# Ledger of designs, part 73: designed miniproteins, single chains, continued (5)

Each design is a single chain, and the fold is of that chain. pLDDT is the mean over its residues in the fold that is shown.

## One batch from the design tools (miniprotein)

Design m18511
Fold by ESMFold2-Fast:
Structure m18511 (fold): chain A 71 residues (1-71)
Amino acid sequence: AAYTAEQARAGVERARALAEKLVAAGEAEKAIEGLRQWAAEAEAGRAAGELTEEAADVAVSAAEETIAEIK
């Protein structure tokens, strides 16, 4: 149970780090696409019962906030 939430949080941290690196390199569009893909995977995991609601919410919210900051 704790594993899925921990993986979601680790995913958030990695996704944000990659997005920051891509934005700094002038590749904001690629960063946004990567974050959208990751959020979609989190929602799919939640629908499949592989992620808790809280883990999926954390992942999706973090992706949406980061995308909003880039735009």
Scores: mean pLDDT 74

Design m18512
Fold by ESMFold2-Fast:
Structure m18512 (fold): chain A 68 residues (1-68)
Amino acid sequence: MDLEEIKKALEEVVPKDQAEQAVTAMKTALTAGASKESIVKAVGDVLRFNGVPEEQVKKATKKVKELL
C-alpha cells in the first residue's frame, strides 16, 4: 500500500494537517492487521472528529478505498 500516494490524494480534498492525521490512523490500523473496510472507516472517523464536513469526508474515504 502506497501511503504517500494516499496522503497526496487526501490533500486534494482536506487540509494537509487532516490528511496527515488520517494517514497516521491508517498506518496504526494497518499495523494492527485491520481490514480494508476498517482502515477506510478509521479515516472517515478521524476526519469527522476533526470537524471536516461530511461531503469532504465522503470524497476522502472514496479516494482511500480506491487506492487500497
Scores: mean pLDDT 81

Design m18513
Fold by ESMFold2-Fast:
Structure m18513 (fold): chain A 57 residues (1-57)
Amino acid sequence: MKERLDKLLEEAKNADLETARQIIREASRLVVQDPSIDKRKAANKLAKTLKEIQKKA
């Protein structure tokens, strides 16, 4: 599951703005639905990736 989240975040960084936003939504959904994922750490990774995407836009 961690590997899937990390792959989604990497794809988001390399995608165009609209596609990146869709990938971030999917990653957020994955975090919410999987109780084995550390939500706090995942939220920090998502926030960091979102900031990088917005910086490039």
Scores: mean pLDDT 74

Design m18514
Fold by ESMFold2-Fast:
Structure m18514 (fold): chain A 76 residues (1-76)
Amino acid sequence: SSFEELLEEIKKLLEEGLRKLKEGDFESAEKKKKEAEELIDFLLSSAAVPEEVKKELEELLKEYEEEKEKILKELA
């Protein structure tokens, strides 16, 4: 698979996780996060990951953590 395809899959899993978190389904949210982490590990296991791909991954993870924090504050 291309690295761009893996990034899109990771993004979708993280977005699904956030949606489940918003619904209060913490179990499904955690499952989606773990699936995303498995793809991240697979992507980063490649010796040839472009710097641009690593930067996009860092941005995706930052956006995920920021949105997760907002959702958790709204659920409190």
Scores: mean pLDDT 82

Design m18515
Fold by ESMFold2-Fast:
Structure m18515 (fold): chain A 80 residues (1-80)
Amino acid sequence: SEIEELIDSVYRTLLRYAEQRYSPELVARIREVIDKYREELLEYLKKNKPSLDEAMDLISRFVRKVGEEMARLRAEEAAR
């Protein structure tokens, strides 16, 4: 579906962003977080079949959650 293709595009963009900026070890941890949230999002979409507008809101929240977790993981790395 177009929504799943958009999610895959966002996923690849977030992962590339991380790969260009962080160590391979940190990228592996970020990948786990992105994979978890992506799976949760896809499962929600499959069960609830939301409108495009609702799906876009969910994707925005997904991106925000990943950004917050990236910041958390970076702070944790800096504290070591």
Scores: mean pLDDT 80

Design m18516
Fold by ESMFold2-Fast:
Structure m18516 (fold): chain A 99 residues (1-99)
Amino acid sequence: NAQLEADILRALAEIVAAVGVLGVKNTPDQEEADKLLERDVDIALELARQAYAMGTPEAKEAALEALRSVRDAVEKAPISPETKQRLLARIDELEAEVR
């Protein structure tokens, strides 16, 4: 379903961009910063899994690129070390799953 693939890839690109913005945004409340980034990372990981499951080379490449972008954003993000380690572990698990 080409339309479903296009919709998933558009949603994935949008959430990856949002994660990138949160990765550099200074939020006065650290708990709120952690919560906002975790929410958007979780959405990005679910969309990346769906993109990979579409099975086309384009969708698989987009999913892997999204995982790299999300990882970079999380590593640089001004969030708590505990939240950062938890999110990086989730990214590692999905990367191992999709191979």
Scores: mean pLDDT 85

Design m18517
Fold by ESMFold2-Fast:
Structure m18517 (fold): chain A 89 residues (1-89)
Amino acid sequence: MKITLVSSQEIVVENPKVTVEAAQPRPSDRVVLTLTSAGRTIAGKVTHEERDGQQYVHVELSEESIAFARELTGGKVVVKVEAWAVEVP
């Protein structure tokens, strides 16, 4: 199984509901998002959107995940979002 990093970005989170967009490389590819803050994994709700023939993947962070990240960063929440394309066998 081949896994390729297709995007990486850092987002400063200032409210309990934040949407982060990542383009899906191909409609047939499985896109997996990893969310980290201060080197620790955090949880998010993933939703998919098709706009003008292009796929987008949205991540909404829960209040609990944001609170956890605030504890790790000392008040300012910085979340690293990485999108990975996974080839299905």
Scores: mean pLDDT 67

Design m18518
Fold by ESMFold2-Fast:
Structure m18518 (fold): chain A 80 residues (1-80)
Amino acid sequence: DIESLLETVRKSAKELIKIAEEYKKAGDDNMAELYLGIAEGLVYIVRGILNIEYKLGKMSEEEYQKAMKKLDEILEEIEK
């Protein structure tokens, strides 16, 4: 289920952001940036999977566009 996949990515990204915030509070900016990079990487991996699924005809254009919009919203949360 694409909706479950997107929710899993959103929750994972939030946990990684939280870890990054704790490292930033500790003064470890390098570790904070690493964890934000991992969160961003997860979103891009899922974007790639959805693009392949769409090209294989396994999802409609409407489903693809909605899923990509949700991933963009997660990226905006990471980039804040």
Scores: mean pLDDT 85

Design m18519
Fold by ESMFold2-Fast:
Structure m18519 (fold): chain A 75 residues (1-75)
Amino acid sequence: APVTLNLIGKASRPDAAEEAKRAALATPGVLDARAIQHGDTVGVTVTAESEEAARAAYDAIKAVPGISDLKATLT
């Protein structure tokens, strides 16, 4: 069954949310990704086909320049 990964973190760049969404969507097994940014806070929601795909998306998002202090919840 699909899983949902919810991430919240800090953004030091204005393009952090857009780059996080691109990184997530480029991950094999990701079905959908949404990202929003308000000031220095970024939120990302990823729908993945498996927990392994969600973990790969998490690794891709945390590698995005300007994103830090990521907290993740998987459901």
Scores: mean pLDDT 86

Design m18520
Fold by ESMFold2-Fast:
Structure m18520 (fold): chain A 76 residues (1-76)
Amino acid sequence: MEELAERVEKIAKEVGLDLSATVRAIKEGNLYAALLAASVELTIARSKGDEKAVKATQEILDLILEEMRRRGLDRD
């Protein structure tokens, strides 16, 4: 969890995004909240046509989904 949060913070910093809500949710162990926050950021990035932000948020979503899958949290 902390390692995932550090990876997300690094990606966000490299592209100049404020993903503090996503990072906070990961550190709190709430992967559903992290997924939701990252999905909102992806939608905002797409609406602005920010290709770097879109790619970064997609990578972050993939990391969150992989951790959720690993923990058996990939379904309702």
Scores: mean pLDDT 80

Design m18521
Fold by ESMFold2-Fast:
Structure m18521 (fold): chain A 85 residues (1-85)
Amino acid sequence: DPEKRKELEESIKKLEEIVQELKKKIQEIIERMKQQGVPQEVIDEQKQRMLEGLKQFVDLFLNTLLKQGWITPEEAEELKKKLLK
């Protein structure tokens, strides 16, 4: 189905763009915290929480595509590994 394939490719591209933007925002937040003199242990904890949130976001998005039958479990695993590198 060409229409479903187009929507899938657009959804994957949008996910990749969102993940890239979120990674950039995480880096900006970390740099701002350093500039504000936040203790390193607090920065490390917040970074871990933000990265965990990113992983959960990617998982939920891919699970939505899986539930809709737009991708296979194997494709979802491959995309998750690629996006979270």
Scores: mean pLDDT 83

Design m18522
Fold by ESMFold2-Fast:
Structure m18522 (fold): chain A 68 residues (1-68)
Amino acid sequence: AISPAARSALAAVDAALAAGKKVVLTERAPTEELKQAVEQAYEEGVAAHPRAEEGREMFTLIAETLEQ
């Protein structure tokens, strides 16, 4: 199941992209909690989203940051 926070984040990304805006993710020092939330959203949320490919790229960038 997707957490409400992860679902809201995906909806916000979609709304921003639909409005013709660039989605800017602020990269902070990642925590284990954030890493788990990103993994959950990627596996369960992004694949089902209408803009899954765009969301997937954003989550990939976050995942690369988390690997640091």
Scores: mean pLDDT 51

Design m18523
Fold by ESMFold2-Fast:
Structure m18523 (fold): chain A 72 residues (1-72)
Amino acid sequence: MAKELTEQGKKLFEEALRAYDEGDYERAVELYKKSLELFKQAKDEEALKSISSDDAARLVAAELLVIARELD
């Protein structure tokens, strides 16, 4: 079970990065949050640490852009 949760989390994380590259920031943020939740459920701290700072920063930037759009 834990390995399956980690694998699903990695898949969703990759899908979040794809959505970000496509300019779909709302989808990117949603997939990113689901990915983090799966990693937390798996208790796989190594998987969380394997996320590059650049990739994490891009997804955080997507969340800020979604918040900015809600103000419009």
Scores: mean pLDDT 74

Design m18524
Fold by ESMFold2-Fast:
Structure m18524 (fold): chain A 87 residues (1-87)
Amino acid sequence: DVEEKLREAFELLEEALRTAQEVLDNPTPDSAERLAEAERKLAEGKAIYDELVKNRVLPPEKAEELERLIAEAQATIAAARAALEAA
């Protein structure tokens, strides 16, 4: 079901972004582990997105939304990693 996969992709990507943002806002001793978890969720969400694109079943408006969310999650994870390395 395209709708189920779409929901799963959004949930994974939103959780990856939220976790990465929390690492940026509140660095803790567990931040590296939390960031690794965010990276795994980003990879899973992106894999679902890539499958939907490959199968040509993704509506254009949803593709745009997922693309923006993936880019935002990637940027936030990269920023969180840089902050962790500096600390």
Scores: mean pLDDT 86

Design m18525
Fold by ESMFold2-Fast:
Structure m18525 (fold): chain A 121 residues (1-121)
Amino acid sequence: SAMNKKLQEILDKVTPKVAELLEKYGLKATKTRVGILLILVTPGGAALSQRQIAELLGVSQATVSRHRRELLEAGVLGEREVKGKKVLYVSDLELRKALLNSLSPEELEQLLAAIEEVLKR
């Protein structure tokens, strides 16, 4: 899809910018790992299901599940319960800021629109 292509262009730009921060956790910066983190720091992204994240990234649900587990085990992601739902969050404030600051205003609007579209499904 056109949105998947735009997200891949964003990830190609963002992935090298956060590589050193992920290396501190013993993790290689891959587009799927960075994509999950970028979605989770974007407004509305934490509300996405595993299926919806997989749809946005153009990967299988099993791939998203594996990467989410690896990010949780490494301590990059934390888990909390909000209103009876388990919610993942990026625990590292420096990484969260680096991810958000890597986006232009136009790229942020594109990502917000993609998240809103997938949330309706």
Scores: mean pLDDT 86

Design m18526
Fold by ESMFold2-Fast:
Structure m18526 (fold): chain A 120 residues (1-120)
Amino acid sequence: MMEEIKELIKEGKTEEAVELLKKKLLEYKSKPDKYELSAKLLFEFFKALVEYVAGKKVDIKEIFPNIKDAESFAEMLLNDEKLEGTDITVAQVLKSLLIEAGVSEELAEEFIKLAQEVLS
């Protein structure tokens, strides 16, 4: 699953990667461990987007010091929390990364809303 999503991003097929993620998040919505599954999936996707946009491997903690793991990422995304020392939320950063990676604004907004709904 994540390997397929990462390959789609590397090929510049980011909208296809988002559609595959949306399908998987909807499958997780009915699971008792939906939060854990969705948090892990969304965090791996976020890391892949950051690396794709940066054009290199990055340490997420060096760029986003308060995003320590999948759980902290999911909590900040769900609660629309701001990045340390900024006025920018995790959701706004994710939207910007999606648009930079070639995703339409409409699809990026739909995806973020779905991600927040599944995490709730």
Scores: mean pLDDT 82

Design m18527
Fold by ESMFold2-Fast:
Structure m18527 (fold): chain A 86 residues (1-86)
Amino acid sequence: AREALIALMAEAAREIAANPEEFDAGLARLLARAPPELAALLERLAAALRAGDAEEAAALLVELARARGEHAGDPAAAEAALAEII
């Protein structure tokens, strides 16, 4: 559910704040391999996570999961997409 995704994004934002270099390196590797449409979504998601905007990050993660052909709004699919980023 949306509430669970927002909680997950808040947790991810805390992890990013603790290890910003690791997150930046992971993001750079994903951007290098991503098609342009996914790269744009990844950049927006990264910006939301760095800002601590868990609600925006949750919405962007759902869009990223949908763009990858995964089930939109599925926490497991969203977690898989997040795990690939973080």
Scores: mean pLDDT 71

Design m18528
Fold by ESMFold2-Fast:
Structure m18528 (fold): chain A 62 residues (1-62)
Amino acid sequence: EEQKRVEALLKEAKEMGIKIEKDPEDPNKYRILETGKVFESVDELAAELAGLYAEKIRKEKE
């Protein structure tokens, strides 16, 4: 049930310094603390994180 994808995304986000929390009222929703955005879809969460990872890597490389 997407658990492997969610687990991988949360681990990578934490490693990249991005904090994600589950919504306490709805365990199917995830919030990115830095942006305040809430995601109901793992695909939407993954897309947003990919953008944030790219920005972070670019800034760190500089």
Scores: mean pLDDT 73

Design m18529
Fold by ESMFold2-Fast:
Structure m18529 (fold): chain A 97 residues (1-97)
Amino acid sequence: MDEEVLALAEKIAEALKAGESVDISLLDSLPEKSLLVIQAAVAASMAKAAEAGKGVSALAETLVENVKEFLPLSEEELEELIKEYEERTRKLLAERA
């Protein structure tokens, strides 16, 4: 489980660095907790990139690290993190538009 989540995070990070699109809906086959870890890591990385005024390539720098940090968290904690980081990113992008 953990190795699969890390491998997928690394693939997403490489695609983002290359400017390629990644279909993360492929993760729908993973256990709910594993999916939440990826979603939380993406949301957190997006928020940090937005705060730094950087593009999507900056996500690659923090994505794998965030996955490692979020793996031991509960599903409830992961859902809260997703909500908080997505809201933060949305607000930052709206303020800059």
Scores: mean pLDDT 72

Design m18530
Fold by ESMFold2-Fast:
Parts: structure tokens; sequence; C-alpha cells
Structure m18530 (fold): chain A 74 residues (1-74)
């Protein structure tokens, strides 16, 4: 749901402020999944961008590559 997406977006922002890039990326990914399930592709795309940025800041390039492959779809 959009409300669940917003909650995970908030948790991701909080983790980012604490320097917990791994938790931030995970929460932003969950936000994107909830927005996508709700049909809000624009909010999902923004949340995925935030997740990718958190992975870069955390140095987790393997997870970034995996995320980018998912974005290409079938």
Amino acid sequence: SLQRGDEYLRLGQQALQQGDFRSAARHFRLAADHYRRAGDTDRAARALQLSANALIQGGDFESLERLQRELQGP
C-alpha cells in the first residue's frame, strides 16, 4: 500500500541520517516494492533511486548491480 511505502521511506531516511547505509537501502527497496504493488510507478522509481544511492554510499556495489538488473525487467 502507499501508506506502507511511505512508512518504509521514512525508515530509510532515518537510517540514512544515522549513517546506516545498508538499512537505508533495504528500507528504500521495501518502500519501492510497496509503491509498485500499489501501482505508483513514479514513487517506486524514486525509492529505487534512493536505495541505489545508499548502496553507493555504503560501498555495496554487488547489491547495486543486482538492483540494476531487476530494473531492466523481463
Scores: mean pLDDT 83

Design m18531
Fold by ESMFold2-Fast:
Structure m18531 (fold): chain A 99 residues (1-99)
Amino acid sequence: SRAEKFRELIKKGLELAREDPSRESLLEALRLIMLGFAVFLGLDVERIQALIDAGDVSAALALLEAAYAAAPEEVRAELERIVAEFEPELQEIADRIAA
């Protein structure tokens, strides 16, 4: 399912960030997590991946945000439940990238 693939990609990103504290590994963890969101929201994963690989993370994020806003309430609620399963570790990665 899309939910299982989303969990798998988040878990891979978190495992990478735990094993290697380098900024390069943190950015790859972010990439995996963003691709997970793209899968769950039903976006073109190849397009999101191409934007990230081109360094256009802002465009990738804008597409994810637009898809989330356009998603049915049930889909947004399920996404929030899945994200909660991986907190506070997702926030810790975001904080480490922002530092």
Scores: mean pLDDT 83

Design m18532
Fold by ESMFold2-Fast:
Structure m18532 (fold): chain A 85 residues (1-85)
Amino acid sequence: MKIKFTVIGTFGGVRLEATVEGDIGKEPKVEVRFLEPATDEQRRLAEEQARRSAKNLVKLLPESVDGKTLTGDEATRLGVRNLLA
C-alpha cells in the first residue's frame, strides 16, 4: 500500500513544505521545499526534523495521513516522540 501526504509547517524555525511518498513499513521518500529564507544550519535541522516526523507518520498512521495536508504541529504530535517529558 502506497501513501502520499504533505506537511506544511515550521521546523527548526523555518517554514517549509514536505511531500512524503511511501509504503507502509518502508522508509518514505521525502521532498522538502523551503517557503522562506533559511541558513544552511536551519535547513539541515529542519529537513532532519521533517523527515523524522514523516517516517513516524508512515509507520504509525499510514491510512489516516494518506492524501492529507498536515501542519507542522500536527505532524509533530502525530509523529509521537514517545518522550518521558
Scores: mean pLDDT 66

Design m18533
Fold by ESMFold2-Fast:
Structure m18533 (fold): chain A 68 residues (1-68)
Amino acid sequence: SIEDNIEGVEQILQDFERNNMTTPSAIAYLEDMIDGLKRMKEESTDEELKKRIEEIIERAKKYIEQAK
């Protein structure tokens, strides 16, 4: 389900944060995840789900900016 996919993405992001994964490959992976999340947000009609997706996108973007 979309919820399971979101939980998986949240777990991956948490693992990246905990392990300070800032390699170019790690950042590229997070950028690809953000693109996927943006597509899911655009296609979703559930406002609560869209908000949760946006929060994850913002969190991932903040991590990427801090890694630069």
Scores: mean pLDDT 79

Design m18534
Fold by ESMFold2-Fast:
Structure m18534 (fold): chain A 105 residues (1-105)
Amino acid sequence: MKGIENGRKGYETGRKAYEEGKTQFSKDGGLSAYTGGKLAYEASLMGTEEAETLGELGGQNAYNGGKLAIKGSKENDDKIALEGNLTGGVGALAGAVGLVVAKKL
């Protein structure tokens, strides 16, 4: 399922951005993407259609956020790194909602 793939790419890319980030903004963006990717991956594992949809969305946002954090670090552009942090945060929210919906809590 696409949510599992997107979530894994999100947390792997976020970890890379966090570990290799040259600025605090890039490290923060990497951490947000890592968290979003992990939550999206876990939501996608719940096996419901709603959780998979939110996992796919969350994982895609986490992956995009991680890529922006890496780009911001390489270009020394804190604005791009901040956009990565915000995008990764959207991924974390979508993944968290997916988990709640799957558990009917």
Scores: mean pLDDT 81

Design m18535
Fold by ESMFold2-Fast:
Structure m18535 (fold): chain A 94 residues (1-94)
Amino acid sequence: MSIEELAEKIMEEIEKVTPEKAKELMEELRKRVMEAVREGIEKGLSKEEILQRIGRLIGEWLDEAKKILSEEEFKKVEEAAKRAFMEAIDEINK
């Protein structure tokens, strides 16, 4: 699977559980993630290095999302993000 496909799968899984009130914040994350993928490919970074950059962006986004989401909404989003990211790491190691 390409790094672009892995990034898209991560974003789709997070978007599925993200409430409408966080939609703009979610769209900004998607833009930053896809820019990080594009720049990483242009610079010749490994899939692992690009995934590390994506993980950092997701972590920063989760800190912002926590401020606007309820505890229940945040737990669902955090769990989905962590699971999707771990599945992507597993995929590049296969």
Scores: mean pLDDT 85

Design m18536
Fold by ESMFold2-Fast:
Structure m18536 (fold): chain A 68 residues (1-68)
Amino acid sequence: SLAQLIAARIPQIESMIDREAAEMGVTLTEKQRSAIMSAVAAAIRANPDLTDQQIRDLIREKIEQIAA
């Protein structure tokens, strides 16, 4: 199912969030990290064909919104 596919990708997405935040010099709170994860999960539900690059771009966009 789509839910199982998303669940299987959570550890990879968590690693991507932490890596992008580190590269951007941003320290995320647990609440902010959870909000980004929820946004990525929602995006994958809307488009299951999202590439790793598109997910990374979305993560960067969300971190920039938090830093502003």
Scores: mean pLDDT 85

Design m18537
Fold by ESMFold2-Fast:
Structure m18537 (fold): chain A 93 residues (1-93)
Amino acid sequence: MAKSVELSIAEEKPGSVTIKMTVTLSEDVDRLTFALFNESGELLGLTTIDRKFKAGEVVEQLFTIPNEEKGTYRAVVASGSGELLGVATLDIK
């Protein structure tokens, strides 16, 4: 399980928004998968990083998505085996 998972807005432009996902690991992990979902459960972004991670590492991932100004976004961070490490939500108002 991650020590913390956070979502924030890194950049807003007409037509797109960039969301930053920050995870702090509490354990060693072989692979990280980041997934970003909208309020309806649609997958907006998916990235996998193939390397060894150490407990205490802070990992950042950026997702640029179409301009969806409102709704609750959900981030999911999982290990290479699919073990859920953490979730975070971000309300865009």
Scores: mean pLDDT 79

Design m18538
Fold by ESMFold2-Fast:
Structure m18538 (fold): chain A 97 residues (1-97)
Amino acid sequence: MTEEEIEKRIEEIVKEYVEAYPNLFFDYSYKSSSDLDKLDEAFKEALEKALKEKKDVKVKVDEETWAEVSFGKPEEVREKVRKKLKELLEERKKIAE
């Protein structure tokens, strides 16, 4: 399995959850492709617990492989929206032709 296939799979999962749960923030890390199954499991566990308990949840497989779901604060929401818009505008500059 290639790194590109892993990234695409994670992106699809994140996109689906961001659209369904706009008040939640998703973060993750992984060291290698062999950890992808564990990362996906940790991500789903963190999301389920965060939704059920209404609190931030981080599930660690190890120090380098983890998934986190957080309830944003108003200041964090504004900062993340600003950052995403900036990244989107930069991408549009490169591929808008």
Scores: mean pLDDT 64

Design m18539
Fold by ESMFold2-Fast:
Structure m18539 (fold): chain A 84 residues (1-84)
Amino acid sequence: GALETARRVKRGARVLLEGGSLREAAEAAGLSEGTLRRLLDHVVERSGYKLSVPADAPTRALLGDKAAYVVSLPLERLAELLAA
């Protein structure tokens, strides 16, 4: 269900915040790298969150900003955004 997907995405986001790679984060989430990246992008798009890092920042910094936002959300709100 949406709440289970939210828990998985939040696990991946925590790995990214701890300096892990996208591959390690996806493994922790039980998702593919492409799926985790797509779900992080979807949450950012649907929430209207504006990234704190510059547009020309390295990919790891962009992923870290998205992950920080996802981790900051209540689980129920993350589930709503993932279902939208």
Scores: mean pLDDT 87

Design m18540
Fold by ESMFold2-Fast:
Order: structure tokens, then sequence, then C-alpha cells
Structure m18540 (fold): chain A 75 residues (1-75)
């Protein structure tokens, strides 16, 4: 459990480090998600970042890759 929380936070921080490819709002949501220990709240913020990125292909790609990494950790 604690190990999975740390792995999710690391994946989200890695995504947020691509700030040059993210919108300011999507970047802020990924950073906030990286501070969450509750997976439901984390997922809500990550989905928010996806919706903020729908019109930006580069930002959408970064958020989608982050989501895939999170799903791989949680599966």
Amino acid sequence: EAKKIEERQAALKKGAARSDKLTPRANALLREASQQTDPVKMSSLLMGAMFESIDDPEASAVVTETLKEINKIDS
C-alpha cells in the first residue's frame, strides 16, 4: 500500500516535470495529484488534468502516459 502510494506519486511527479509540454492548469493538477495519498482524490485530479488537456495534443499525451503508468502500478 505505502509502496504503491510512493510509486504513484513518483509517476505523477515525472509527468509534472514535463511542464514545457503541459498547460499551466494541467501541470498544477498533476502536481496536486502527486501530493495525494488517497487514490480516489488522486484519480479525480488526474482526470481533471486530462480534461484540461483535451485541446492540446502534447499535454494530452503527457497526461495519458502518466495515467497508463498509474494504471500499471494499480493493476
Scores: mean pLDDT 80

Design m18541
Fold by ESMFold2-Fast:
Structure m18541 (fold): chain A 62 residues (1-62)
Amino acid sequence: MVEELRQAIEYLNKNKLPASELPETPLAKERADVVIYTANKLREIGDEIQEELERRRRLEEE
């Protein structure tokens, strides 16, 4: 889970514009929104995986 979050952040940082080229524009705001959205999605996926694992375990237990 943490590894997936780190990779997503790394990817976004790699595609970031140089600070000298970053204007105060909707683009900068949009990038910030993408980071937040991605972090929230990864957290949601993590929770979903945990629930899936529990469900599978209960199915194996008789």
Scores: mean pLDDT 62

Design m18542
Fold by ESMFold2-Fast:
Structure m18542 (fold): chain A 89 residues (1-89)
Amino acid sequence: PPPVDLSVLSKEQLLDQAITLLSFTFGLNAEEAEELRKLSNEERVELIKEYVSTLSGNAKEVGLLMIENFLAAGHLSEEDAEKFKKWLE
């Protein structure tokens, strides 16, 4: 799979990736995940803020979890995942 550099993603792309992560984390089915994707950008931001606050209150940690989930799903190579983790430090 192609590498994904979270640092070059637009805010909208980051929000969509966060919704994808939430879908995996909460075990949502395809219909439930589609409903989340219909949310406004403001609603997506609020949902991401809630998700971040339940972890540590740090948006960086959401980024790290996305990288780990993409690696586990085969969307990133281990080399690219390590580079992105170092970049987020």
Scores: mean pLDDT 58

Design m18543
Fold by ESMFold2-Fast:
Structure m18543 (fold): chain A 95 residues (1-95)
Amino acid sequence: GPMLEQARALIAQARQLIDEARRSTDQAERTRLLNEALDLLRQAMQLAQNDPQLRQEILEQLRELVALSLTLDDVLTGTGLALRAIGEEIDIEML
């Protein structure tokens, strides 16, 4: 349905931003791109609540994003609520 189509579009946009962040040599640019990707993935997660396959794709991208963020000095610290939301989603999936 239209919600899942929107979720797929957000996932694709987030992947593009993550790929751009991997190629960037500017720490501020990388931080900006990863924060934008995080916001898109959070929106996609809300739209894909009832689709386990899309949720799995979103969680995979979130794990990649978090791993990238840990390699940067100025990473996602201003997005504490977003990082907590990721932690909560991972904890649910670990059940």
Scores: mean pLDDT 73

Design m18544
Fold by ESMFold2-Fast:
Structure m18544 (fold): chain A 117 residues (1-117)
Amino acid sequence: MLTPEQVREEVLKLVDEFKALIDDPSLTLEEFQKRAVEIAEKAIEILRKAGVPDEFLKRAETLYEKIKAAKTRKEVAGAMQGLLSVIAAALHRLGVLTPELRDAIMDAIEKASALAE
């Protein structure tokens, strides 16, 4: 089981990886989707090790499958936006979500939303 401090650190790293992914216009759809899948897999593993309720894991796994099935960058971004929202909700439920971490996740959601439009 990860400590609250470890959960926050690992999620912040994932948010930074996702922001970097969104900000890289040079990636092909295949490369973008592959990296998004890798980020989503790490996110689900962190949530499992954090001991979040099964409802959040099921929602995250559904979004992971949507990322894998996506045919456009917009669809990948939309599913990643959904996953970030699930992460924020799960961390709030655990009492782990700090204002700083919430703001970082919300910034990533905004970037994903802009790409999804």
Scores: mean pLDDT 86

